# Designed miniproteins, single chains, continued (2): the designs that were tried, part 24

Each design is a single chain, and the fold is of that chain. pLDDT is the mean over its residues in the fold that is shown.

## One batch from the design tools (miniprotein)

Design m4805
Fold by ESMFold2-Fast:
Structure m4805 (fold): chain A 105 residues (1-105)
Amino acid sequence: SSEVRRLTILMARYLAVQSELYLAVKRYMPEKLEEVDELIQKLNQTVVNYVNALINGDKDSAAKYRAKGKKLVDQLYDLVYPHLPDVAEKWRAEVDAIFDEMDAI
C-alpha cells in the first residue's frame, strides 16, 4: 500500500539520522559511545514496534510505543546535549519530524 511505502521511506530516513548521531558520538564523545549505542538500539527496536503497530492498525500499541520512543529520545538528548548541543538539537528535530510524519499515516 502507499502507507507501507511511506513508512518504509520514513524508516530509511530515521536509520540515516541514527547513523549520523552514532558517528558524531564516536568521533567527539567516544567515552559515551557504549551508553549512546545501547539507547540507540532500544530506540530502534521501539520504532520498529511502533511502525508494525501502525501497519496493523493497532492504535493502542502504537500509542504505547510512541510514548516509549519519546522517553528514549529524551534520554539520548540529555546524554548528548551537554557535549554536542548542536548535534543533539539537529538530531532531535529530525527524529521528531519523522515521528510526526509517521503519526499522520
Scores: mean pLDDT 92

Design m4806
Fold by ESMFold2-Fast:
Structure m4806 (fold): chain A 83 residues (1-83)
Amino acid sequence: SAEEEERRLRAIQYGVQLGLAEAFDPEFFAANKEAAEKEFPLTELAREAFERVKPIMEEISKLPAEEQAKKLRELHEELKKEL
């Protein structure tokens, strides 16, 4: 259904955004992880997306803004197909 697909896409996007946030500021992310998890609990799908992007997000976070945006779009499309 459209509702299920929208929930799936939002979960994937949330996982990717968390990966990017951790890459930009790992210490701030770690310090706020428990509070964020309490307010916005991770679904299994969001957690899977986060774990899958984590290894490459550190590299992506260091790219110029245009290249970063391009890589993030490519990751979203890949995760939509695989998850």
Scores: mean pLDDT 75

Design m4807
Fold by ESMFold2-Fast:
Structure m4807 (fold): chain A 101 residues (1-101)
Amino acid sequence: MEKKIEELLKEARELLEEAYALDEELSKKLAKEKGPKVVEEKARVVAEMLGLPSPEEALALSEEEVEERLSEEELKELLLRIAEIEKRAAEEILEEVKAAL
């Protein structure tokens, strides 16, 4: 299951490299525009898994504090969900770049 997280992150990187090869300037602009939303989505997942009332409270926690509150299985689920969010963002960037061609 560790392999799935690595594979998703590798796929996200490959999608971004394809987008950069098609239009580097547009890809960089889209990545900057989507950055804050990706951070917000990751914070929401952390908040849900920890039972916190808001994403803002999740953003206030250190990685160490999050790891201490989650079991080994829950931490793996969190990392998998984060990797899926990153892959989805990369797919959206590539799709928008292809649509602009």
Scores: mean pLDDT 82

Design m4808
Fold by ESMFold2-Fast:
Structure m4808 (fold): chain A 91 residues (1-91)
Amino acid sequence: MKEKIEEAEKLLEEAEKLGLEAGEKTGDVDKVKAGMEEKRKKAKEAFEKGDVDKGMSIASLALTSAKVLLISAEVDEEIRARREARELAER
C-alpha cells in the first residue's frame, strides 16, 4: 500500500510538472492546477477505499494526459512559429 501511494504521488507530481509547463505555453495554468487538484483528490479517495489499482490508474492516466497536453502545446507553438515565419517571407 505505502509503496503504491508513493509511486502514485510521483506520477501525479510529474503530471503536474508537465501540465504546468503546457499551461504556461497556452495560458491555462489555473485550469491545469484545478484539474490536478481534482485528480489528486480522486486518487486519494481510491486509496482510502483500498482500491489501489484505481488510484494507480488515475495517477498513470494523469501523467499520460499531461504528456499529451504538453506535446499538443509544443505542436501548436511550432505551427504558430512556422506561420509567423511564412508570413514574414511572403511580405
Scores: mean pLDDT 78

Design m4809
Fold by ESMFold2-Fast:
Formats: sequence, structure tokens, C-alpha cells
Structure m4809 (fold): chain A 75 residues (1-75)
Amino acid sequence: KKEELRRLALEIAERLLEARLARHPDTPAELVERARALQPVLAEETAENLEEVEEALKLERAPSETAALWEEVVA
């Protein structure tokens, strides 16, 4: 179910992001904003998009913090 998958992906991603921010409140706002902006795209095309989104975030912003944030959002 595409809709059910999108909802679950969004819910999990948001929960993981909030958990990350609770532990690391100094995470750059730009990085958080980009992660949230990508959540709908991720949720719609979870399996195929996941790797591409991870690479895009790593290439554009603070690689280590981006990787950590993405790890919380994705898994």
C-alpha cells in the first residue's frame, strides 16, 4: 500500500528526527530543514530514493552531521 507506506515512513522519520534533536539540539537548522523537506519524497519512494537522498545530503552539507541526522531519520 503506497499511502500506508508513505504515512509510516513520514511518522518514523519524524519520530527519529525529533529523537535526534532532543539529544543533539545544536544540529544545524539548515540540515534539519533539508531533512524535513526530503521526508515527503522519501516516504513516496522509500526504497529507491533512500540511497540517493543520503548521498545528496552528504555532498551538500556537513558530511558527518548530515550522516548522523540521516541515520536517525532513516533508520
Scores: mean pLDDT 58

Design m4810
Fold by ESMFold2-Fast:
Structure m4810 (fold): chain A 100 residues (1-100)
Amino acid sequence: SKAAKQVELAREGKREAERAAEELERRGEETGSEADRISAVAARSAGRTLEEAEKNPERAYIYIGEASGLLYMTGAATGSRLAREGGDRLDEYGAKIKAV
C-alpha cells in the first residue's frame, strides 16, 4: 500500500540520520569538536522527525523534507559525508513518496 511504502522510506531515512549522528558523536568525543557534538544532536533530531513520518504516513513527504534539510545543514557545518549523503537519500525518499 501507499502508506506501507511511506513508512518503509521513513524508517530507511531514520537509519540514515542515526548513522550520521553516531559518526558525529564519535568524532566529537575523539576531537572535542563542539560543531560535531552540536551537529550530532541535529542529526538525532532528524531521526525523531522521521518517527513522526511513520506515525503520519500521509505527511511523510513533509517530515522527510525537513529531516533532509537538517542532514544537509549538518554536513555543511561538519564536512560529514554521511550527513550530506544521508540528506541526498532522504531527498530521493521524499521524491518516491511524492510520486506515489
Scores: mean pLDDT 83

Design m4811
Fold by ESMFold2-Fast:
Structure m4811 (fold): chain A 65 residues (1-65)
Amino acid sequence: SVTSETAFNLLQVAADIEGAKVTLTKKGDTLEITVEGKDKAIAENLAKGMVDNLNAMGIKAEIVK
């Protein structure tokens, strides 16, 4: 299984490439994801993709505003 830390680092790199700011907060077994960017649609798509990828790896994740 992919570790939460490895997933964290990969998502940060992806966000930097897209010019978005990602904040990941660990709350117990859940990762809370906040994505901010110049384009709200891009930020929302990144957040959804991150949640889907984390859930596919068995990591519980949720989008936060």
Scores: mean pLDDT 70

Design m4812
Fold by ESMFold2-Fast:
Structure m4812 (fold): chain A 83 residues (1-83)
Amino acid sequence: SAQQQLDQAQQDVLDNAQRTQDAIDSGDVDSGTDYLRQLQSSGQRLIDAMRQAGYSQDVVDGVRRSLQITIDYLQGRIDRQRS
């Protein structure tokens, strides 16, 4: 169902964000970069699932902005750890 797809997409975003943070915290910049790419992909799936579930454009745009802030923050952490 659309609700199950939305719930799964939301969980994938949370899991990928946590994996990215954990990799950065451990100094594993390569894994952090790979998990950040997975976060970006799962974020797009979440936006698509929200649209399919009938969320308003304003809500979807708000979630997109929040995801972008998180992605930019994590990318900045990765960039600071690169030699």
Scores: mean pLDDT 89

Design m4813
Fold by ESMFold2-Fast:
Structure m4813 (fold): chain A 86 residues (1-86)
Amino acid sequence: SNREEAEILAALALRDAAELEAEARKHVQQGDLESAIALLERAIAGLEAAIARVESLVGPDHPLVRELRARLAELRARRDELLAQQ
């Protein structure tokens, strides 16, 4: 069903974003802000693509879309914080 497909896509997108954020955190600890920012931008792009697909399956007001958008906002804030440190 569209709901089951959306749940799988959302779960995979959140997992990928978490893995990229964890790698970005390692680069921050090494002082490599440029690589950390690039990894966060990759995670942001992945979530934006996932949001578009999930939204097409379940609609823009669905809780899964809200969860993905909340995660996207967190990653954007973290990216912007690192950009301010350069």
Scores: mean pLDDT 92

Design m4814
Fold by ESMFold2-Fast:
Structure m4814 (fold): chain A 70 residues (1-70)
Amino acid sequence: SLDEVAEIAREELEEFVKKYPDLTKEQRDELFARVQEAVDETLAKDPNDIDAVREAVRQVVKEFEEEIKK
């Protein structure tokens, strides 16, 4: 369900924010936007593939983490 997808995104985002508490508002907004885009694109391909949503969210978070470490 969409609620399960929202919970997956929320959990990954909350863990990331706890790991990086000094993120600016702009950085948090950018991360949230990228996660939402990845969720929307994944659901557009298969609305029932929750595992694909989880992987897409994790990949986006990982890529964002690599960018902020540059």
Scores: mean pLDDT 81

Design m4815
Fold by ESMFold2-Fast:
Structure m4815 (fold): chain A 78 residues (1-78)
Amino acid sequence: SLADLLVKYLGVPPEEAQRDAERILSAPKEEKAGVLAGVLARYRATLTDEQIDALSEALGVPKEELRRAARVVAAHLA
């Protein structure tokens, strides 16, 4: 599930991961990458290429959109 990926890849606590996953999944397709970016920023998480690929498949969002969102967050964490 998306919640399991948030726990595994971002270190989100299981209880918060379920809530964050529901928020991402209920968002319009064009907003999903942005909502995920907010979760990445909150937990100060970065994503590997493999993790971006898995999340892209889970969300139905193009890999390049997630990579762009992850780069924006990483720039703010630097």
Scores: mean pLDDT 83

Design m4816
Fold by ESMFold2-Fast:
Order: structure tokens, then sequence, then C-alpha cells
Structure m4816 (fold): chain A 61 residues (1-61)
């Protein structure tokens, strides 16, 4: 079943570049920018492991 994870992004990171990187993670169905909080909403399957992987990828920006 699909879940939603909110992934924080560094203030100086390009939010759209992070969205494109997060879309490449296995288990991610979609990724949407949330400009008001400078974060990305990741929709996918993988539970806490998916969230952890998404946070690791986002942290590289």
Amino acid sequence: SLEVHIIPVKEDADLNKVVEALKKIPGVHSALPVPSSHSVAVVGEGGEELKKKAEEVASKF
C-alpha cells in the first residue's frame, strides 16, 4: 500500500533537483515539492527504509 513521507530539504538546496533525485529511488511512485516548508512529499512503498533512503539522498544536496 502507498504511504507518504515528508522529506526535509536544506534551505540552500534546489528543491526541484531534490524532487528529481528522489523519483529515482526504487519504491517511489511519485515525489512532489512542498515549497512552503522547503520539503518533498514522497509517495511510495517501503516504510521507514524508504523514508531513510529518501532522507539520505536529499542530504547530498
Scores: mean pLDDT 85

Design m4817
Fold by ESMFold2-Fast:
Structure m4817 (fold): chain A 63 residues (1-63)
Amino acid sequence: DVQRLRDQAAELRRRADGLDQAVKTLQAAKDETGIVSDEQIASAQKMRDKAQQQADDLEKQAQ
């Protein structure tokens, strides 16, 4: 169903936005404390990028 694909894409888009906010929070924490590793930030960025790609793919299918 086109509607389900759109709803799933919207949910993934919101998830990607949340992950992007988490990445910014981790970057700020690293700058302030030095405790957060580059690997942790890279992992969060990868999750964000994956969610964005999945949303894009679903939006294309929902055409």
Scores: mean pLDDT 82

Design m4818
Fold by ESMFold2-Fast:
Structure m4818 (fold): chain A 62 residues (1-62)
Amino acid sequence: DLDAVVAAIDEVARERGLSPAETGDMGQAANRHRLTAEEIRADPDALLARARALAAEREARR
């Protein structure tokens, strides 16, 4: 359920005050790891860590 995943990411981003770029990285991480909205809400810190790892990987390739 893609719409539920997007809603969960937006909720976490709003609560944490994340930038649009960080929110985008969370979306990519959720898709890459095939996370459900329930998994995102259960452990948003795990998703945020995965998103930061993806951002670091992208920056290292510049």
Scores: mean pLDDT 79

Design m4819
Fold by ESMFold2-Fast:
Parts: sequence; C-alpha cells; structure tokens
Structure m4819 (fold): chain A 66 residues (1-66)
Amino acid sequence: PPPEPTVLQRAAIAASNAAQKALDDGKSKKEALKLATKAARDQGADEKQAKEIAKKSVDSVLTNHK
C-alpha cells in the first residue's frame, strides 16, 4: 500500500482541485489563489505553507490552460 499522505500532500491535492475548479469557472488568477489557499488551510497547512502550495497549484493549472 502507498504511504499515508502527509498534510502537505493533502493540502496540495485540495489546492490543485480548488484552483482547477476556479479557473474552469472563469475566475481570475487572484480568485483561484484565494480558493486554493483556503483549500490548503482546510487540510491543515499553516498560512505560509498554504500560500506556497496555492501559488504552485495555480501556476500548474495555468500551464495546462495555455
């Protein structure tokens, strides 16, 4: 079985899903960052970790939408 996901891994997955949904809904990059940050924090990431995870998630989603 795979190792249990860490808080950071769960936060990254949640942030990526939130960013993807926000951008698919036509929201701005700023709104996607807010939603991704909230999703990461909801998974237990601290404020600094959540901001970094959200930025990476939004950047990754935007690369696929180019």
Scores: mean pLDDT 78

Design m4820
Fold by ESMFold2-Fast:
Structure m4820 (fold): chain A 79 residues (1-79)
Amino acid sequence: MEIEPLSLEDLARLAVAGAEHATSFPDPRQDEIRELAARAREALKAGRYEEAVRLGLEAMSLSTDPGVRTLLDALRKAL
């Protein structure tokens, strides 16, 4: 299998952590962010790493927090 600096599992863990971090900030779309973060966490637990990354990045993209946006940009560059 391809050797990469970050594994898909590592990216999924970071995306889920970022999505959960996004739920900690008040946002007009906070309910949607929480739903996506919960789905990302379930995908990670199920070993569906690509889905966990997608859902986590989607949750983070809805956040208006500058720190969450910075983390989102960093994760997109790691992909």
Scores: mean pLDDT 78

Design m4821
Fold by ESMFold2-Fast:
Structure m4821 (fold): chain A 82 residues (1-82)
Amino acid sequence: MTEEQARAFAQGLLAQAAEDIAWLRENAATLDPEFVELGIELARRVAALAQRLLAGELSAEEFLEELRRAFAEAAERYEALR
């Protein structure tokens, strides 16, 4: 992934994270509380990583590594809820 591709991807993730948080909060009454909390935490973490890349604080490689770790940790926590 080029730096330009990483920046475009990060901008998309930042917008999506905001939408995901809004949707989870709006639908919290119909969802499991643990799922809502995990989803909001993941979205916030993704948004923070995207902001750090866009601020020049992360390289494209560091961003992808941190993003993979965030999703892996969220998947592990989700499996523990089942």
Scores: mean pLDDT 83

Design m4822
Fold by ESMFold2-Fast:
Structure m4822 (fold): chain A 73 residues (1-73)
Amino acid sequence: SLDALTAEVLRLMLEAGVSREKADRTALDFARAVAAGDDELAIQIVRDTVEEEKGPEAAEKVAADVRALLAAA
């Protein structure tokens, strides 16, 4: 379900060390992009937030994990 996907993406961002405030906002934007059928935008939203807070290496790791979650859904 979208709720389960969004919760898992939120967990991944928090484990990467993204702040709770930014992770919560990003998870909402992620869910809206997925609901609109734009998976690439959803992945980019998460990548951009993680890169801003934790840098490009962490961003690519989380983006890859999010892409795998979307592919499994």
Scores: mean pLDDT 89

Design m4823
Fold by ESMFold2-Fast:
Structure m4823 (fold): chain A 90 residues (1-90)
Amino acid sequence: SVVDRARSALVGARSIYRISTSPLVQRAARLVQQASRYLQRGDYQQAIRLAQQAIRLAQDAIRRGIEPDLARRVIVNAQGLIDLARQAQS
């Protein structure tokens, strides 16, 4: 279900936040957590907006060489939430 996939992304983002030592990557992970909660409430537009913001911060981290593996995991989780929100709007 959409809720189960959103919860999976939330768990992934919490893991990234816990492992990360970078405020930038931690902020990106928090945005993914917020996006998951909005998606679970049915606020698809807000979920997409927050997930896109998380991707921008994670891309910035990759460009700067800051925890690039964790930043890539943020992008994967955020993109998954965008795809789920778009599918739910259809």
Scores: mean pLDDT 90

Design m4824
Fold by ESMFold2-Fast:
Structure m4824 (fold): chain A 93 residues (1-93)
Amino acid sequence: MEELQEAIREVLSLGPDGKLSEDQARIVAEEIAKLGGDLEAAIASFETMRTQGPDGKLSENQLLAAVLMVHRKTGLTFKQIAEALRRAAEKLK
């Protein structure tokens, strides 16, 4: 969990106003797919939480909720999801 929280904060620091946009969330979903997660399930998880977030973006709370949905739908561990977030952060730099 600690590694996951750190990865969430890192990727959010690269988003507009500390939030993740739709385009940035798609990059995260693609990195989840590379680690064996279902791409459509990841996209759906992020979109569900993004629409509930401020200004249609994923704040820390929405991104955490989306990650929990990805874990439940894909079976990826929190360590694997944290790795996907770190890979996405490198692409967003």
Scores: mean pLDDT 80

Design m4825
Fold by ESMFold2-Fast:
Structure m4825 (fold): chain A 68 residues (1-68)
Amino acid sequence: MSPLDQAVLDLARGSGASPELIEQIRSILLDPSLSDREKLEQIRKLARKEGLDDLADGLDQILRRLDS
């Protein structure tokens, strides 16, 4: 896994994501058809749906950095 993938997974665990949600996030991160931006946008949508505000906010910060 890339350092970005690991950081996203660590942030998800810290935000209280279930093991099942962690595996969904991992599956998105490992999808070779998606760009890093698309992966982070999909995971952010999932985080908002699940009420993981800290994860969603962390992903917003990473996405802004990628746009720089």
Scores: mean pLDDT 81

Design m4826
Fold by ESMFold2-Fast:
Structure m4826 (fold): chain A 61 residues (1-61)
Amino acid sequence: MEEEIKRVLELGRKLNRYDLGLALAHALWVLENPEVYSEETIEKAKKLYEELTAEFEKLLG
């Protein structure tokens, strides 16, 4: 698993937001492997990544 994905999953665990950690990890995986996904899926992953990153920033203060 990518280093960034591991960090996101660990943050979700520490903040008791496993749902956010898993969703952000999935978005990161899609963005790092765009060649196997459709343009629609990649665009959704970009939006999800931005939204979930903002949510994590809010939780971290």
Scores: mean pLDDT 77

Design m4827
Fold by ESMFold2-Fast:
Structure m4827 (fold): chain A 71 residues (1-71)
Amino acid sequence: MLSDAEKRKLVMELARKVQERSEGKSDETKSQYYLVLQEVIDELKANPSLSEEEVKERLDKRIKEVDEKMS
């Protein structure tokens, strides 16, 4: 299980990755990326057994789904 300090670091890392991946995207796509980020953060808060790798994979999967829908 991730500590509260590790969860905060992970949340900041995920937010930075979303910001970087949203570069050059439309405002609508950026909005969807930040909704996905919030969903993943909420799942991390709700599930104390989630690993850092699982959280990152969940974010990557959902961003890919957004990219496929917005094309």
Scores: mean pLDDT 81

Design m4828
Fold by ESMFold2-Fast:
Structure m4828 (fold): chain A 84 residues (1-84)
Amino acid sequence: SRNEELVEEMLRLWEETLRRARELLDAGDVDAALAVLREGQRRIEELYAQLPPEYQKKFEERFLAEYEEEWLEVLRRLREALAA
């Protein structure tokens, strides 16, 4: 269904966004990493708003299972880089 396709698109977008942010942080480009994360979140929020509540919940559950630890690691690295 279109809703299942949107959930998969959002999860792929998260994977790409986190990968790109990590690559930029590894290169020391904190500003570019922030820009990638902001744009990724904006695009995900636009897709999320198109989903009925049942698929919003399905996306949230899959995000927490598949990407929460990676997301928290990216946030930790970003906070450390901004504090330096």
Scores: mean pLDDT 87

Design m4829
Fold by ESMFold2-Fast:
Structure m4829 (fold): chain A 90 residues (1-90)
Amino acid sequence: MSDEELAEKLIEKAKEYIKLGDTRTAFTYYLQAALIYVRLGKREKAEEILEEAKKNGLSDEQIEFMKDVIENATEEQAERALALARRVLS
């Protein structure tokens, strides 16, 4: 499974939790997906995830946190997000 496929599965999980009313768990999945796209050099895709999260009812505080992480994410944080995604989705 590609890193992009892992990120897309995390977005699917986030949408499932939004439907359940669990915006906190959805936030963690959106954040991990955005970090994977940052690691892949696709910041534009990470920004698209941020906009989708905002439309799906994440709080302004959660959105500001995601924006800050996308702008300041370290390679180590992105690598850990990818490793976690592989573990959770396997």
Scores: mean pLDDT 79

Design m4830
Fold by ESMFold2-Fast:
Structure m4830 (fold): chain A 99 residues (1-99)
Amino acid sequence: MDINSEEFQNDIAEALLLMAYGITLIAAQRDPALAEAVRWVREQAEKEGLSEKAIDATVALLGFGVDSKGLIDIAKKVLTPEELEKAIRLAEEGQRRLA
């Protein structure tokens, strides 16, 4: 079984992204400001026509930080470059609303 297959690596990247998304949602249940930022970011991403995967990535980036190189590298395997750029921008805007 080849654990270095592109298909397997992409599946793991999607699973890790969903885990980061889920952790962000759990954190938002205990932080009303983060919960509001998550709601705003999801609404803006939907208005910009992002896919469900890109919306989830935007929420994960909001929770973990847009400077999280590991999460950015994971998102690069799941999203198109255009979706990733939009996800990063929206997550940065959401973080500015928290400050």
Scores: mean pLDDT 83

Design m4831
Fold by ESMFold2-Fast:
Structure m4831 (fold): chain A 96 residues (1-96)
Amino acid sequence: MVTRPLSPEEEARVEAEIRELREEIRRVERLIEEAEKAGASKEEIRELVLKVVAAELHVIAAASTGDPAEAEASLEAARELIREVERKAEELIKKA
């Protein structure tokens, strides 16, 4: 079957979700900086940074795909990674 291109409404939705996720990534990067200041180890910080990079790669995948289902799956994968990083960064801040 022929894959149809994204509709203008679907493109606008994906772009809005990408924008929101990029804002969440910036917020989580700030939490990582606070965890580092709180005394988190370089290895713990590196693990969080690598998860943020993985989330950014999923956002890029969502932006480059012409398949709405693939875009949504990539955005959900990015959200799950961001939530995990936020949780772990907050735990590291409280542990200090």
Scores: mean pLDDT 81

Design m4832
Fold by ESMFold2-Fast:
Structure m4832 (fold): chain A 62 residues (1-62)
Amino acid sequence: MPEVVKRLLEHERPTMEEMAELLEKAKAGDEAARKKLEETFGVSEEQAERRLASFEALLSQV
């Protein structure tokens, strides 16, 4: 019963959802999405991918 994980996921969900959406578009070759990742989250495409992969791994463990 990972109540703490559920709270953490809910807290970061909006941020991770936006980052995931922008990353998907950037990976599809959308330069505007890549630029938004850098401006909105201060991360590069690779950094966003790394953060999302860590978040997904955490979700899979739960």
Scores: mean pLDDT 72

Design m4833
Fold by ESMFold2-Fast:
Structure m4833 (fold): chain A 100 residues (1-100)
Amino acid sequence: SLLDEYMEKLKELMKKLEEAKKANDEKSVKETIKEIIRLVKEFLEKTEVPAGLRDILERLIEKAEEALKNNDLESAIKYAEKLGMATALAIQELKAKEAA
């Protein structure tokens, strides 16, 4: 399903972020965070996410983008990780509704 594809892509990007953090590769960290933001924006465009969840995800995107713009790598990682976790929960909730 589309939700399964988003979950798999999200898991791969979150793993890439963790690996880039361990390698202290700032360029790869920034590029991976940009890919996470792009994936979540596509998810919000292509799925019927409840307004409350959409607002949370959009706020986390804004915070991650602002941190990247300010070269605040620590905050960019923090908000990207929160965005990943919140998006995974949103996907799981939508899948549970489809199974009901």
Scores: mean pLDDT 88

Design m4834
Fold by ESMFold2-Fast:
Structure m4834 (fold): chain A 84 residues (1-84)
Amino acid sequence: SEEELVKKIEELQRQGFEATLAGDDALAEEYARKLMELLGLDEEQTEQVLAGGEEGRKIEREVLKKMAKVLKEKNPEAELAEIE
């Protein structure tokens, strides 16, 4: 359901943030991969985002916009980071 999708997105974002604070870059990357998979990216698209470069940044912007839309639809009053 949409509610379960939003909760999974928020949980993966929280886990990734906590891993980053702990200095566990490998674990943070793992949660980023799971989040991208949940948002419908395939393995190749996920690797391109993680590797960076022009195509990776394009995919990353698309994913961030999609994520922001989902979160905004459930919490329209929530403040979201500015997405270009």
Scores: mean pLDDT 71

Design m4835
Fold by ESMFold2-Fast:
Structure m4835 (fold): chain A 102 residues (1-102)
Amino acid sequence: DALAYVRAAVLETTLPGVTLPSIVGAKEAILLALEAQIRLLRGEITPAEYEAALAAAQARGAAVEAEAAALPDAEQEARNAELGERVAAAARELERLMAEAE
């Protein structure tokens, strides 16, 4: 359930010891995973391509975390907000497609 995964990620943003760069990286990985699932449900990619996309999402999340860690706090906050909006949009699209899927 992509919506449950998004809710879990939002909860993790309030936990002690979690850094803002790690949250930004996690949101990027979640966004790419949601986009891959949307493409799979639309029949745009194969299950094998979906599995490859999930592995790529994990690697990209780690890279984005490292990029965010080098940014000033204000830019980290801006990236966190932007990715949060994009994740919410992708989650809504996935929910819509799942409601239309048989």
Scores: mean pLDDT 77

Design m4836
Fold by ESMFold2-Fast:
Structure m4836 (fold): chain A 63 residues (1-63)
Amino acid sequence: MGLGLRIALHDLRTEYGLSDEQLAEFARLAAAGDREGLVAFLVSHGIPEAVARGLADAAIAGR
């Protein structure tokens, strides 16, 4: 698991209050490299689109 994914998961848990189940789904989408799915998932949980894009990019960093 990359550092960017770890940071994104930490921020989602501590700042946005995502559950362990929601964080597992985020990690699954990141592992699949589904940037569009990551952004859509985060926006559906109330995260602003600009922040969602940054978190998605961090989670799949190294592409």
Scores: mean pLDDT 79

Design m4837
Fold by ESMFold2-Fast:
Structure m4837 (fold): chain A 85 residues (1-85)
Amino acid sequence: GDQILAQVQQLVSSLYGRIGDLYRDYGSGKLSPEEFLKKLIEEYKDAIQQLQQLLAQATDPDVQAYIQGVIDTLQSQRDFLEKLL
């Protein structure tokens, strides 16, 4: 399989796992609402940066378009979260 696509899948899966951990910590009272939002925004920023590195390594236009679509989705979600702070 395409190694870059596998790396994108692993990165997105890891991101959702981290987000799940943050929701559990928030729900259990370990994180304040502000701490939760700040940590969540940091996870999105890190994932976007890693996806941009993978995009720079991609040579197939269809793979580039796929990665850009994932980046655009995560950037939209991050922008929404930043408005809640």
Scores: mean pLDDT 88

Design m4838
Fold by ESMFold2-Fast:
Structure m4838 (fold): chain A 100 residues (1-100)
Amino acid sequence: MLEKLAEENEKKAKELAESDPELARKYYVRAVAARLAAETGYESEELLEWIESVTEEAARNALLFAAALEIIKKEKLPIEKLPEIFEKLKKEREEAEAEA
């Protein structure tokens, strides 16, 4: 299920890359998240709903989401830690922007 979802979102991201880069980024992040979930064997409706909500908020959140996924993959953390890592990165970015 998740592998098919990843493939469909990757295809949409490629199709939209030149015409709508922001929408393409949303689909790309969804594809990466779905592929990572498939690789870890974690298939939770709650995680999928969270991925969908995060990627809908803004293109900036999509980049932050991708960074959180890279941390999960690099540190070999459970996919359930993804929301916690995302919120930590979001807070760190907000603190950096507040100092500028």
Scores: mean pLDDT 66

Design m4839
Fold by ESMFold2-Fast:
Structure m4839 (fold): chain A 69 residues (1-69)
Amino acid sequence: MTTAERLSKFLATLPLSLEQKQALLEALKAGGVTVEDLVATFGISRAHAETILRLYAEDPSAVDRVVLA
């Protein structure tokens, strides 16, 4: 399973709207995003924010291949 597939599946489990998921991906692309930024902006748990940033760090280009559902 690719990092893009893992990130897509993980984002699908989050209780965020499609628009919020898009905004999150754009924030990751902009760079400089911290765990605290994701928690404050999107209202997700610290554990979820850490998972997102870990997956992004594995393959930053995966953001462009994410499939949102």
Scores: mean pLDDT 82

